# Designed miniproteins, single chains, continued (2), part 59

Each design is a single chain, and the fold is of that chain. pLDDT is the mean over its residues in the fold that is shown.

## One batch from the design tools (miniprotein)

Design m6161
Fold by ESMFold2-Fast:
Structure m6161 (fold): chain A 53 residues (1-53)
Amino acid sequence: MKLTYPDDMSFEERVRFEVEYIKKAIEEGKYKSIDDALKDLEFTGSYRDYVKK
């Protein structure tokens, strides 16, 4: 699944959106883990890059 972003959204804002989306999806029981979410979602602002910092 590919996420839709507003035209004015920066790379940092996309990363924050993706992090919040993953957290919310896990809390709602849509995914069991971050890795499960990343398998399903094609992220442009890499959550993995965010967590490696």
Scores: mean pLDDT 63

Design m6162
Fold by ESMFold2-Fast:
Structure m6162 (fold): chain A 96 residues (1-96)
Amino acid sequence: HMALGWLVGATLEAPKKVSKEEAEKIADQLVKKLEELGARVVKKEVYNSGTIKILAEAETPALAEEAARLVEEFAKEQGWKVRVSLVSPEEIEAVL
């Protein structure tokens, strides 16, 4: 087992039907903002339903909290529903 950074998982759901193309544009904007903040985006999934799932890694708990806040604020600005999860390195090791 290896020491891991903090994980920030986000699921965003549109309040109305959106195209996959529109959802991908929103996902790309969020990825850019997370990377600009210093978080590493590990996974990006965009579904035909318009649901977006993003997984990012942050080196510190402070950065993870800022990333979670950024995701929540971004989703609110877009009018999307969001679920954000923070997973500590200890918790990640427990589920591996």
Scores: mean pLDDT 78

Design m6163
Fold by ESMFold2-Fast:
Structure m6163 (fold): chain A 82 residues (1-82)
Amino acid sequence: GIVELAERLAVADASEIPVLLEELAKASKKGAEAVEKLRNATTREEIDKALEELGKVFLEAGASKEVVEAAIANIRKYIDSL
């Protein structure tokens, strides 16, 4: 489920993040929309907004704030590595 994907994203290696984001997009319509916005983001502001939307998807699914913060930080680290 979405909570399990958030927990996996929080501890994933950078190489695993694209695969987990694809699984998130398959798991929910809101997840798919948030992942698409992140993939299409070209500015820091757009990236930050897309990450905030991903965080909301995780929180609404029942993930803890600590897991969500770790998942978003790890996704940001992955993006910064590109």
Scores: mean pLDDT 85

Design m6164
Fold by ESMFold2-Fast:
Structure m6164 (fold): chain A 66 residues (1-66)
Amino acid sequence: SGAAVLAAAREGIRLGRRLAEERGLSPEEAAKAAYEELKARGYDEEAAKAGAFAAGLAAVRARLAR
């Protein structure tokens, strides 16, 4: 559902920022980690992929700010 996709995207942004800022993960690593975490939380494939994409973008932003 659209609600699940939006929820996953919001969570992905938080995860991607945290993983980049606290653990120094690359955007690709942050996206993969967020995908696995969102799937573990019960999000479907579409929502987990949207969240992973959002996490990757958040990680890029975090790296550019450093």
Scores: mean pLDDT 85

Design m6165
Fold by ESMFold2-Fast:
Structure m6165 (fold): chain A 62 residues (1-62)
Amino acid sequence: AVAELVEFLTKLGKLEKRDEVLQELISLAGELYKAGASDEEIEKKVNELAEEKLKEVQEEAE
């Protein structure tokens, strides 16, 4: 999910958007980790955000 999003944005040349999204995902993961969330919960939350962003980019690219 995250890797797919990063690769897709890179191929589209949307490096600035990729950086913004990656920072959002890292920030979310860090906050959840520090709050004591499980690895599974962190993965779910990060994956949900990544899927949202990926859908937006895919729809625009199609």
Scores: mean pLDDT 77

Design m6166
Fold by ESMFold2-Fast:
Structure m6166 (fold): chain A 64 residues (1-64)
Amino acid sequence: MEEEIARLRELLTDPDVAVRVAAAERLGELGDEEGLLWALTSDPHEEVRAAARRAAARLRGRQP
């Protein structure tokens, strides 16, 4: 889990927008709020920020 999250956070700095979108979506599935917040606030492309926003919303909706 932690090793996978670290790898996905590295992928959030990938030059390919599609790779960063996929990394944000996967971080949401693994419950990494910190990585999603970083993507939402730091990525220059709206597609990546939108993916992070949706993933974060889904994560919050599943918490008790």
Scores: mean pLDDT 77

Design m6167
Fold by ESMFold2-Fast:
Structure m6167 (fold): chain A 62 residues (1-62)
Amino acid sequence: MEDEIQKLREDAFKKSQEIVKEARERGAKATPEEARRIYFEATKKSVDLATEAVKRIKELKK
């Protein structure tokens, strides 16, 4: 059970980190307006991943 929860957290975190890293690299080269859009989209994707992981973790804990 812990292994499954840990894997879900690690997968979500890893994907979120990749999204954020890519956004930071592109944002650094972009205008402030473009950087805001890039970071907003990255945040949205990260939140979606975190929401899915939390939902699955809750189901495993039940």
Scores: mean pLDDT 77

Design m6168
Fold by ESMFold2-Fast:
Structure m6168 (fold): chain A 106 residues (1-106)
Amino acid sequence: HHHMAVAPPGPTIAEIEAAPSEEEAKQLALRFLDSLYHLAKGAIDILYREGRITKEEAEQLKAELDSIYQEAVERIKNATKEELPDIVLEAAHRVGELILRAYELS
């Protein structure tokens, strides 16, 4: 009931695990990744707009983000329901590391 975000963040890992079917779990996992992608892209765009990173650094970070996203999407498409939580957690970790590096470049 206590929240830190203005808007709901999107699907949780628990919701992916609790999904009644593999197809529904995959849809939730894809929405989780989409939320991560938009959050990370927004952070990179803000750093660039504030002049904290160069255009080349911003484009490199976005290219890496796109790679992480595309790899995770392909893994989800070919995964079993049981594999989905680990796949999205790994993607979340990689995106988190990317954002930390973006702040370090500033």
Scores: mean pLDDT 81

Design m6169
Fold by ESMFold2-Fast:
Structure m6169 (fold): chain A 55 residues (1-55)
Amino acid sequence: MEKEEFLKKAIDVAKELIERYQEAIEKSTDPALQERLKRNIEALKKEIEVLEKKL
């Protein structure tokens, strides 16, 4: 079954996206954008936990 490979790839992509959002927060001077990106990072971290439990 290719599900395990898909889950591993999804986790890797989510981790890369978190790093990109963290970089965007550091470069941003917009507090509203920073808060939105922080919420997105939190949601991605929870999604990674769910995906890792399925491995």
Scores: mean pLDDT 82

Design m6170
Fold by ESMFold2-Fast:
Structure m6170 (fold): chain A 63 residues (1-63)
Amino acid sequence: SLPSEAEINEALGLIYLALAKLDEQRGDRESAAVAYDKSAEYFEKAGNTELAEQARRKAEELR
């Protein structure tokens, strides 16, 4: 069967989280913060409030 909208949003949240970590490792704090915000947005759409809050906190730390 096809993945649910929640499953798709969770996967996108994880993809942006991985991109954010790569940008952070490169020292690109601004790009990392944007990617963490995108990760949080998709986790929130997936109903994963805990991961969304963690990603938002990381974005705030990098600003």
Scores: mean pLDDT 89

Design m6171
Fold by ESMFold2-Fast:
Structure m6171 (fold): chain A 55 residues (1-55)
Amino acid sequence: EIKKIEEEIERLRKLKEEIEKSNGDPELKKIALEQLNEEIAELERKLRELREKEE
């Protein structure tokens, strides 16, 4: 479902912003941000495929 994927992407983007604003270890932050970016990219790819099929 398109809406569910959009909500998941928004959730991950908010988490990414929180991590970026945190005062944590920069190396650990980098790893966490890379993982989140990969998850977001995967969901965005799925979302694009679903939208393309509904032309």
Scores: mean pLDDT 78

Design m6172
Fold by ESMFold2-Fast:
Structure m6172 (fold): chain A 92 residues (1-92)
Amino acid sequence: SLLVEKVGEKGVKALDEELKRLTEAVREALARFDEWLAANPDTPKEEIRRAVIRLTAEALRAIGELLQLYLDGASEEELREATERAIARLRA
């Protein structure tokens, strides 16, 4: 694959690990949002829609940033730090 050719097999594995961490953080954020909705059943549909759009946009931005950093030759530590910052933003 082109990704393996550009970053090597070890690099692809490191990227996959960080993407898995982001995916888990998104799942946790969605679970927390679902719990909040259960506690707030009268929440307007418009507020729910805006919250989902914001979460989706932040998740996509995080994935894009991580991929761009990796393709630009970022170290495994720099990728981990970027992932941790993205997870912190998703938790806010």
Scores: mean pLDDT 78

Design m6173
Fold by ESMFold2-Fast:
Structure m6173 (fold): chain A 59 residues (1-59)
Amino acid sequence: GALLEELNRLGREARQLEEQGNLEEAIKKLEEATRLASQINPVIEKVARAELKKLKEKL
């Protein structure tokens, strides 16, 4: 569905930004992905929050 496609797009963009060393923009994309994940299911949200926490720890 559209929400899952958007979540996958945001995840790809966040990974690309992290690979480029743009951690601040990667965090913004993962925060948006986490908000969308909460609308899909709690397991996906938990995974997104864990990845977001890892990125924030790299700052």
Scores: mean pLDDT 81

Design m6174
Fold by ESMFold2-Fast:
Structure m6174 (fold): chain A 59 residues (1-59)
Amino acid sequence: FRARAEEAEARAREAEAAGDLETAIRHYDVAAKHYMAAGDYARAAELGARIRELRRRKE
């Protein structure tokens, strides 16, 4: 799960850097779910906060 979480997080960062906030949000959500499955609740919470920030930037 952790490796899949890290891969999804990397994809999210690439999308965010490209300005594709919708794609970034989806990849961060996938990464957060994988971190939760891996027991890394702190990292999942950090990504949840990032998702909320990106949603504010979209609107």
Scores: mean pLDDT 81

Design m6175
Fold by ESMFold2-Fast:
Structure m6175 (fold): chain A 61 residues (1-61)
Amino acid sequence: KAEEYYKKGLEAFEKGNYDEAVEYYNKAVDLDPSYRKAAIHATAAALLKIGDEIDEELAKE
């Protein structure tokens, strides 16, 4: 069920595992394309993960 994957994504997001959260959110959307909440959270998690990586790269310039 899309809801089950969304819950797993929320748990991963809460623990700071943004990569895993994105994966679960994408699975939820694949099962139910109308599950817009999962798509929004997947984008947010991806941006937070990229933000952390960018901070490291910018500091190391």
Scores: mean pLDDT 71

Design m6176
Fold by ESMFold2-Fast:
Structure m6176 (fold): chain A 61 residues (1-61)
Amino acid sequence: SEEEFEATPVDELVASLSREERIALNKALQAIPDPQERLAFAREWLRKHFEERKKKELGLD
């Protein structure tokens, strides 16, 4: 749920990713030099990624 996502630390969310998913996230973060902006971007990226994965699992494009 959204509440569970917001309560979960970013590092714990990252730990739940596959190797390929972690590579994709790290590649995206390379363009962001500011640590605070990087953290905010990672949180938003993870939210969208998990949402898209869930939609794909449910047969939604």
Scores: mean pLDDT 74

Design m6177
Fold by ESMFold2-Fast:
Structure m6177 (fold): chain A 65 residues (1-65)
Amino acid sequence: MSDIDRAIALITAAVLESAGLARVEERDGTLVVTLHSESDADRADAVRLLRLTSRETGIPIEVRD
């Protein structure tokens, strides 16, 4: 929506990618986040963070396993 909202969503995704937990791609304004962790707890936490980020920024985020 705003440039700040987009930046927050991109930074959140980039932090997960830098931690080795995800691969991030952008497709037509949607962030596609592929999770790499085999830990159910880590995946659940990442999904929760991404859902919160999508809701607060209005940026669509698609989560893949």
Scores: mean pLDDT 79

Design m6178
Fold by ESMFold2-Fast:
Parts: structure tokens; sequence; C-alpha cells
Structure m6178 (fold): chain A 114 residues (1-114)
């Protein structure tokens, strides 16, 4: 059981991390579920190492969300299912992140990865 983000800042950070993982997945164009998992794990490990202050639950939720989105796009329903319940719960409980908080989170990630 993963704890959902409870602050607007944590939710914006989770969304920004998910988008970074999703962008890397789209760039590398994985062909199989195994490639999706391998790339997502590689990017998540890099983020963990570059951004030690990143909460564990935020990274885990972001990875699941990104893999679910790519699984749906590439026609892998078994990968999509891992993110579907999380997506539904987020859509039911969270307002969209503020653009300001999202851009601040994206910049913080960019600086950490530089």
Amino acid sequence: SLTLPTTPEAYALMRAVADVIREELLKRKPKTPEEIFAIADEVAQRLREAFPELPENVLTLAKALAMGDIGRELGHPEVAAQGDALRAQLDATMAPPSPELYEKAREKIREALA
C-alpha cells in the first residue's frame, strides 16, 4: 500500500517525476513490457541518485503512473493495469497540480540531473 501525496507540492513533484520517466520511455521506444520495466527502473534509479531528497513514495507512484501510461499507448494491458488503479484514485482525489508548482518541480529535477 503506497501513500498518496498529501500536499500540492508533493503532488506536483510526483507529476513532474512521472512526466520525466514517461518522456524517457517515449524517447527510447520500448517494444516489450520487459523493456518498459527496464527503462523505467533505470530512470527511477538515476532520479533517486541525483535527487536524494525525493520521497520514496513519490518516486514509486510516479514510476507506476508513467509505466501505466506507456503500457496503454504501446498496447500492453498488463503494464497499463499496474497504473490504472493509481490513475483512477488520483483523478478521484486530487485537483490538477498548479502550473507554477509543476514548473518549479521540473526545474528542481533538471538541476538535480545536470
Scores: mean pLDDT 82

Design m6179
Fold by ESMFold2-Fast:
Structure m6179 (fold): chain A 65 residues (1-65)
Amino acid sequence: SRREELAREAVLAYLREEGWPPLSEEELEALVADALGWQDGLKLPDSMVGPLARMVADAELTYRG
């Protein structure tokens, strides 16, 4: 829950800073889930969830272009 909220806020901040349009709730939740999956797989601390969520969003949105 707390990790999900941090990841969600980080993605939303990234979208605002980079000038991306708002994502659908489904797309946003997919990015959050992906970031948490990477965090768990790499055994990273909760302090890294924000940076990781931003990296996942950047990779996904630049790949779609």
Scores: mean pLDDT 81

Design m6180
Fold by ESMFold2-Fast:
Structure m6180 (fold): chain A 76 residues (1-76)
Amino acid sequence: MEELLEELRRRAEEVLEEELEIMEKEEDKEGLLKELEEALERLKEELKTLEGLKKEMAELMIERLERLIEWLKEQL
């Protein structure tokens, strides 16, 4: 389980780099930012009801979304 989470973290970092390149080409960055912030809030609420592996995965997704949001705010 822990080994799988470490593998998922490495893959998430690789995907983040690709996602940043895609987001740089997005014309409606303000709309994208709003959607990401709404997704982050929903995921944080869901996190309160999760346990075990699902909670760990949700925490990783939250970290990724927060990094994407911060990067996107710098582009605006």
Scores: mean pLDDT 71

Design m6181
Fold by ESMFold2-Fast:
Structure m6181 (fold): chain A 77 residues (1-77)
Amino acid sequence: MAEQLIAEAEEVARRTEEEVARLVAAGRYREAAEVARRGGREVGRLLEEAGLPEAGAQARRAGEGAARLAEAMAEEA
């Protein structure tokens, strides 16, 4: 059961990274930040449900970090 949740988390993480990269390349930094935060929260939730709370916390922090970077890019543009 946890294996399916982990696989779903990996898929959400992959799609989030691809979408964030595309939005950043298009100069849509604020949208990239929102996608990064949303993705990090969803991956974190799935990993927590799978019994991996530390990995879940790391996913949330990674999403926040990516969002802050995108927001910084928006401020410079």
Scores: mean pLDDT 87

Design m6182
Fold by ESMFold2-Fast:
Structure m6182 (fold): chain A 68 residues (1-68)
Amino acid sequence: MSLEEKIKELLEKAGELWKKYVETGDKKLFDEAVEVLEEIAKLAEENGDLRLASFFRRLKEHLEKEAK
């Protein structure tokens, strides 16, 4: 599986968890969505794409700030 396909699959999973969080207010779903974003960032970093890793870590930080 290509890096792009793996990231797309994880991003779709994060989006589904975020949608369920918005619908239910269950913070556990928010935590799971944020964890998936960190997994994407680590995967990008392991493949040498530091810019993509930085992007997803910033997105994670932004979402965590909004949830406070």
Scores: mean pLDDT 80

Design m6183
Fold by ESMFold2-Fast:
Structure m6183 (fold): chain A 69 residues (1-69)
Amino acid sequence: SEEELREQLRKLGDALLKGDWEEVEKILKELERDFGAETSFEKKDDGEFRLEIHVPELDVHVISEQPPV
């Protein structure tokens, strides 16, 4: 449901803010399994990252990016 997706995205945001990359990967796998999400996550040693999530059946598209310092 949309409410379950919102809760997962909230947890993902919390994990990103904490730099908990293991939890980020876990949540992305859960989104792929439970919602058919298409996910892409790239992280560089300099703290730059790019995260993209697309859930076609629910028409949800999220992009989160931290540029290099």
Scores: mean pLDDT 74

Design m6184
Fold by ESMFold2-Fast:
Structure m6184 (fold): chain A 67 residues (1-67)
Amino acid sequence: LRARLEALIAELGRLDPAVAKLVRSWAERPPSDREIDEFVAALRSQGVPEETVALAREALRLARELA
């Protein structure tokens, strides 16, 4: 599971380094479901591609599970 989280953050870094940095920070403090939904909504409102949004959401959900 931790290896999967690191792989997702690495892929995010390839697509959008700024989003990867935010996800890594949130992984250190596992977000609530509400915080994940709010983060995803913010990314969509900023025009971030759905592929990147989906990877960010998956990484945050894994970080929450690993807490």
Scores: mean pLDDT 80

Design m6186
Fold by ESMFold2-Fast:
Structure m6186 (fold): chain A 65 residues (1-65)
Amino acid sequence: SEEERQRLLRIAKLAQEILDNPNMTVEEKKEKIEELRRLAAELRSPSHQAGVEEMIRFIERKIEE
C-alpha cells in the first residue's frame, strides 16, 4: 500500500541519518533507534517488520564500534 511505502521511506531516511550524520552523538543515535522501533511497529507486513528489525540490529552494532 502507499501508506506502507511511506512508512518504509520514513524508516529508511531515519536509518540513513543515524549511520551517516557525524554530528549526532551516540546517545542521540540510541534515541533515534528507539524511534525506528516505534515506526517498525506501525508496519503492516511481518516481512517488512522483520527486515527493519534486522536493520536496527545492524545499526546498533555499528554505533558500538
Scores: mean pLDDT 83

Design m6187
Fold by ESMFold2-Fast:
Structure m6187 (fold): chain A 65 residues (1-65)
Amino acid sequence: SREELVQELLEVAKEFEKIRDKMTPEQKKRLIDLLNEATEAYSRGDLEAARKAIEEMKKLVEEIK
C-alpha cells in the first residue's frame, strides 16, 4: 500500500540520518538520486519502481554500516 511505502521511506531516512557523518560525497549523491527516483515513481503511481528504489537505498545503508 502507499502508506507502507511511505513508512519504509521514513525508516530508511532515519537510518541515513544515523550514518550521515560516515557518508562520502559520492554516497550522498547516490542517496539523493535514489530518493528522487523513489519520489518520482511514487508521484506517478508506480509503486513497484518506488519499492525498487527504496530497496536500493536499504542496500546503500548496509554498504555504509
Scores: mean pLDDT 81

Design m6188
Fold by ESMFold2-Fast:
Structure m6188 (fold): chain A 87 residues (1-87)
Amino acid sequence: AAEKIRELAREVRERTADNPEGQAAAENLLKAAEAFEEGNYRKAAALLTAAAIHAVAAGVEGHDEASEFVARAVKEAMAIFDEAEEA
C-alpha cells in the first residue's frame, strides 16, 4: 500500500515539475505513505485530503494531462488507503 502511494507521488512530481500545486500534492502523498507505514491512519487520511486540495488547485487553470494525472493519482492513493484500512 505505502509503496504504491510513493510510486504515485514520484510520478506526480515528475509530471508537475513546473506546477507548484502538483509538487505540493506529491509532497502530501509522500507524507501520507509515511504516515500509513507508521500505522497512523488519521494522519494519512488528513495528508491525502491535503493532496486532493492541491490536486484541485493544480487543475484550476489547466485542463492539461499533468493536472488530470494529479487528480487521478490522488484518487488512486485514496482507493489504496481505503482497501488497506478494510484489510
Scores: mean pLDDT 74

Design m6189
Fold by ESMFold2-Fast:
Structure m6189 (fold): chain A 94 residues (1-94)
Amino acid sequence: SAAARAEAEALVARGKEALNARDYETAIAHFERALALDPENAEAWLYLGSAYYNLGDYERAAAYYERALALDPRNALARQNLAIAKEKLAELAA
């Protein structure tokens, strides 16, 4: 519904504020709630990936960036962040 999409957008905004405050637990909770309401919100997938990247979970970060990019293939930030996460995984596997 339009109301669910609007609530998801508000939750994405709150999640981004929590990310900026480095409150990754709160950020993740807001993004997961947003995705429960609107699973096609590419921005929520992107910033959920960024929260997990900041927690050192590069595998989950890469998966969420890939989901964001699948929904929005022109998102340069999602492409850049995915490349960085994959590079980090390759370095850790070496």
Scores: mean pLDDT 91

Design m6190
Fold by ESMFold2-Fast:
Formats: sequence, structure tokens, C-alpha cells
Structure m6190 (fold): chain A 57 residues (1-57)
Amino acid sequence: SEKAKRLKEIADELVIAAVNKDYKKMEEKFKELEEILGKEKVEEYRAIVEKRIKESE
């Protein structure tokens, strides 16, 4: 579906931004995900990403 393709694109870009520690791009992608999935789902993604960043330091 079109929605699933867009979601996958945003998720992939979010992962790339997280690996590069590009916090501005991560926030943009989280905002785009909120428009599709809502805040609750995005809070789960944010927690996972933030945990991985902290564990890599």
C-alpha cells in the first residue's frame, strides 16, 4: 500500500539519521511518523532509537 511504502521510507531515513547522530533529521522523521502512526507508536520508536544512541556512546 502507498501508506506502507511511505512509512517504510520514513523509518529507513530515521535509522540512517540515528546511525549518523543527525538529531535534526531524526526529529523531522519522528514528526512525519506521528502524522501517520500517532504519538504513541512514535514514542516507542523514539525510545528504541535513543536507547541505541546512548548504548553506542
Scores: mean pLDDT 77

Design m6191
Fold by ESMFold2-Fast:
Structure m6191 (fold): chain A 59 residues (1-59)
Amino acid sequence: SLDELIREVAEKLGVPPELLRQQLEDAIKAGGEDRFIEALQEAGVDPELARKLVEALKK
């Protein structure tokens, strides 16, 4: 589920899940999805996991 994906990524980044969710929603609303995926990858998040998280939020 989306909530589980957010929790997993937030745990890897060391941030609260609610903060990550808000930042993702803001990035999608601003059309910055590709840059956000890149930032997650640079922070050590698996590319496939980062892509799935953004895609799940856009549904």
Scores: mean pLDDT 77

Design m6192
Fold by ESMFold2-Fast:
Structure m6192 (fold): chain A 89 residues (1-89)
Amino acid sequence: SKEEVELVLKALEDLINSIKSLSEEEKEEALELFRKLIERHGPLAGVELLSLILNKASDEEIDEFAEEYELTEEEKEKLRKLVEAYSKE
């Protein structure tokens, strides 16, 4: 539903804004990636993405997520960098 999409995007936005090492440009790129994934695959993709970042997913777990949700290599690398940045907070 629209409400589910808005709640998940809000949670992801709050998470990204908590990562102090990210520039405003990097935060905007991350949120754009999240919007695109949720638009392609629905709010469950956003929930799993949130879980992946919060749980500081391994490279193997990121690869599995990228295969399931059809991320490009560039999108996967951006996600990997976000997980690493969050892990250093």
Scores: mean pLDDT 84

Design m6193
Fold by ESMFold2-Fast:
Structure m6193 (fold): chain A 56 residues (1-56)
Amino acid sequence: SAAEIREGAERGLAKARELAKTDPAAARVVLDLLIHENRELDPEIAAEAERLRATL
């Protein structure tokens, strides 16, 4: 469902934010996957992941 997709993507973003503090390279990998998987399914989350990635 759309809610399950959004919930999973939000957990991925939270994980990427935590990884960005200690391992920016790992955070980029997580963000790239989020962007790829959600570009069409949840464009808002993909855009947020792109913004976060741009700061790394």
Scores: mean pLDDT 84

Design m6195
Fold by ESMFold2-Fast:
Structure m6195 (fold): chain A 78 residues (1-78)
Amino acid sequence: MSPEEIKEEVRARLEALGEKLYELSGDERVRELVEEATRLALRAVEALAAGDRETAERLAAEALRLLLEAAEIAREAL
């Protein structure tokens, strides 16, 4: 799989996740957090493709943190 194919798959999956979490919570913060996490995840893929593993790991960790925050907001709305 090419970096561009990985980026497209990551974007599509995170957009779908954000849509579902927003449907459950009705909270705009969930959408904002997932959008930012998506941006960071795409940058992580770009860094990994460029051979910058340290930057990729840092960006991926930040994206995961934002996704966990979004999931917690959705959980509290249930």
Scores: mean pLDDT 85

Design m6196
Fold by ESMFold2-Fast:
Structure m6196 (fold): chain A 59 residues (1-59)
Amino acid sequence: MQEKLDLVAEGSQRIADALRRGDEEEAEKYAEELAKRTGDEELAKSILTQIRRAYERRR
């Protein structure tokens, strides 16, 4: 169980960094990798959406 939380934290950071650079394609690739590693596509998609929303509010 702890391993899944670590993967989520690492994946979230990679997605956030990609979006901060404006690299939407790289952010989507990191989200797909997170989904594969956790086995939870819905969770990965939710994380991508939430991080994207946070950056969009500041723009």
Scores: mean pLDDT 77

Design m6197
Fold by ESMFold2-Fast:
Structure m6197 (fold): chain A 87 residues (1-87)
Amino acid sequence: MVKTRLYTGLGQYYLKQKKYDLAIKYYQKALEIDPNNSLAWYGLGKAYLEQGKKEKAIEYFKKAIALSEDKSAPRVLEAEELIKELE
């Protein structure tokens, strides 16, 4: 779906710009369309981590890992390492 890719892309763009509230908004919009979007869950985890909200970051990273079809994807491995550092 084109809108899901657009919203995930906007989330990534705002995350890179350190506009974490906007990144969260667009990742949430992507998840409204596709709640199984592992990349959007990973992006939410990173945005909350950057805001210092470690507990929410861990929750969303675990969601991203659970919903990923490729458990060896770089984002999944990064999420697993971040969870280990935050626990």
Scores: mean pLDDT 83

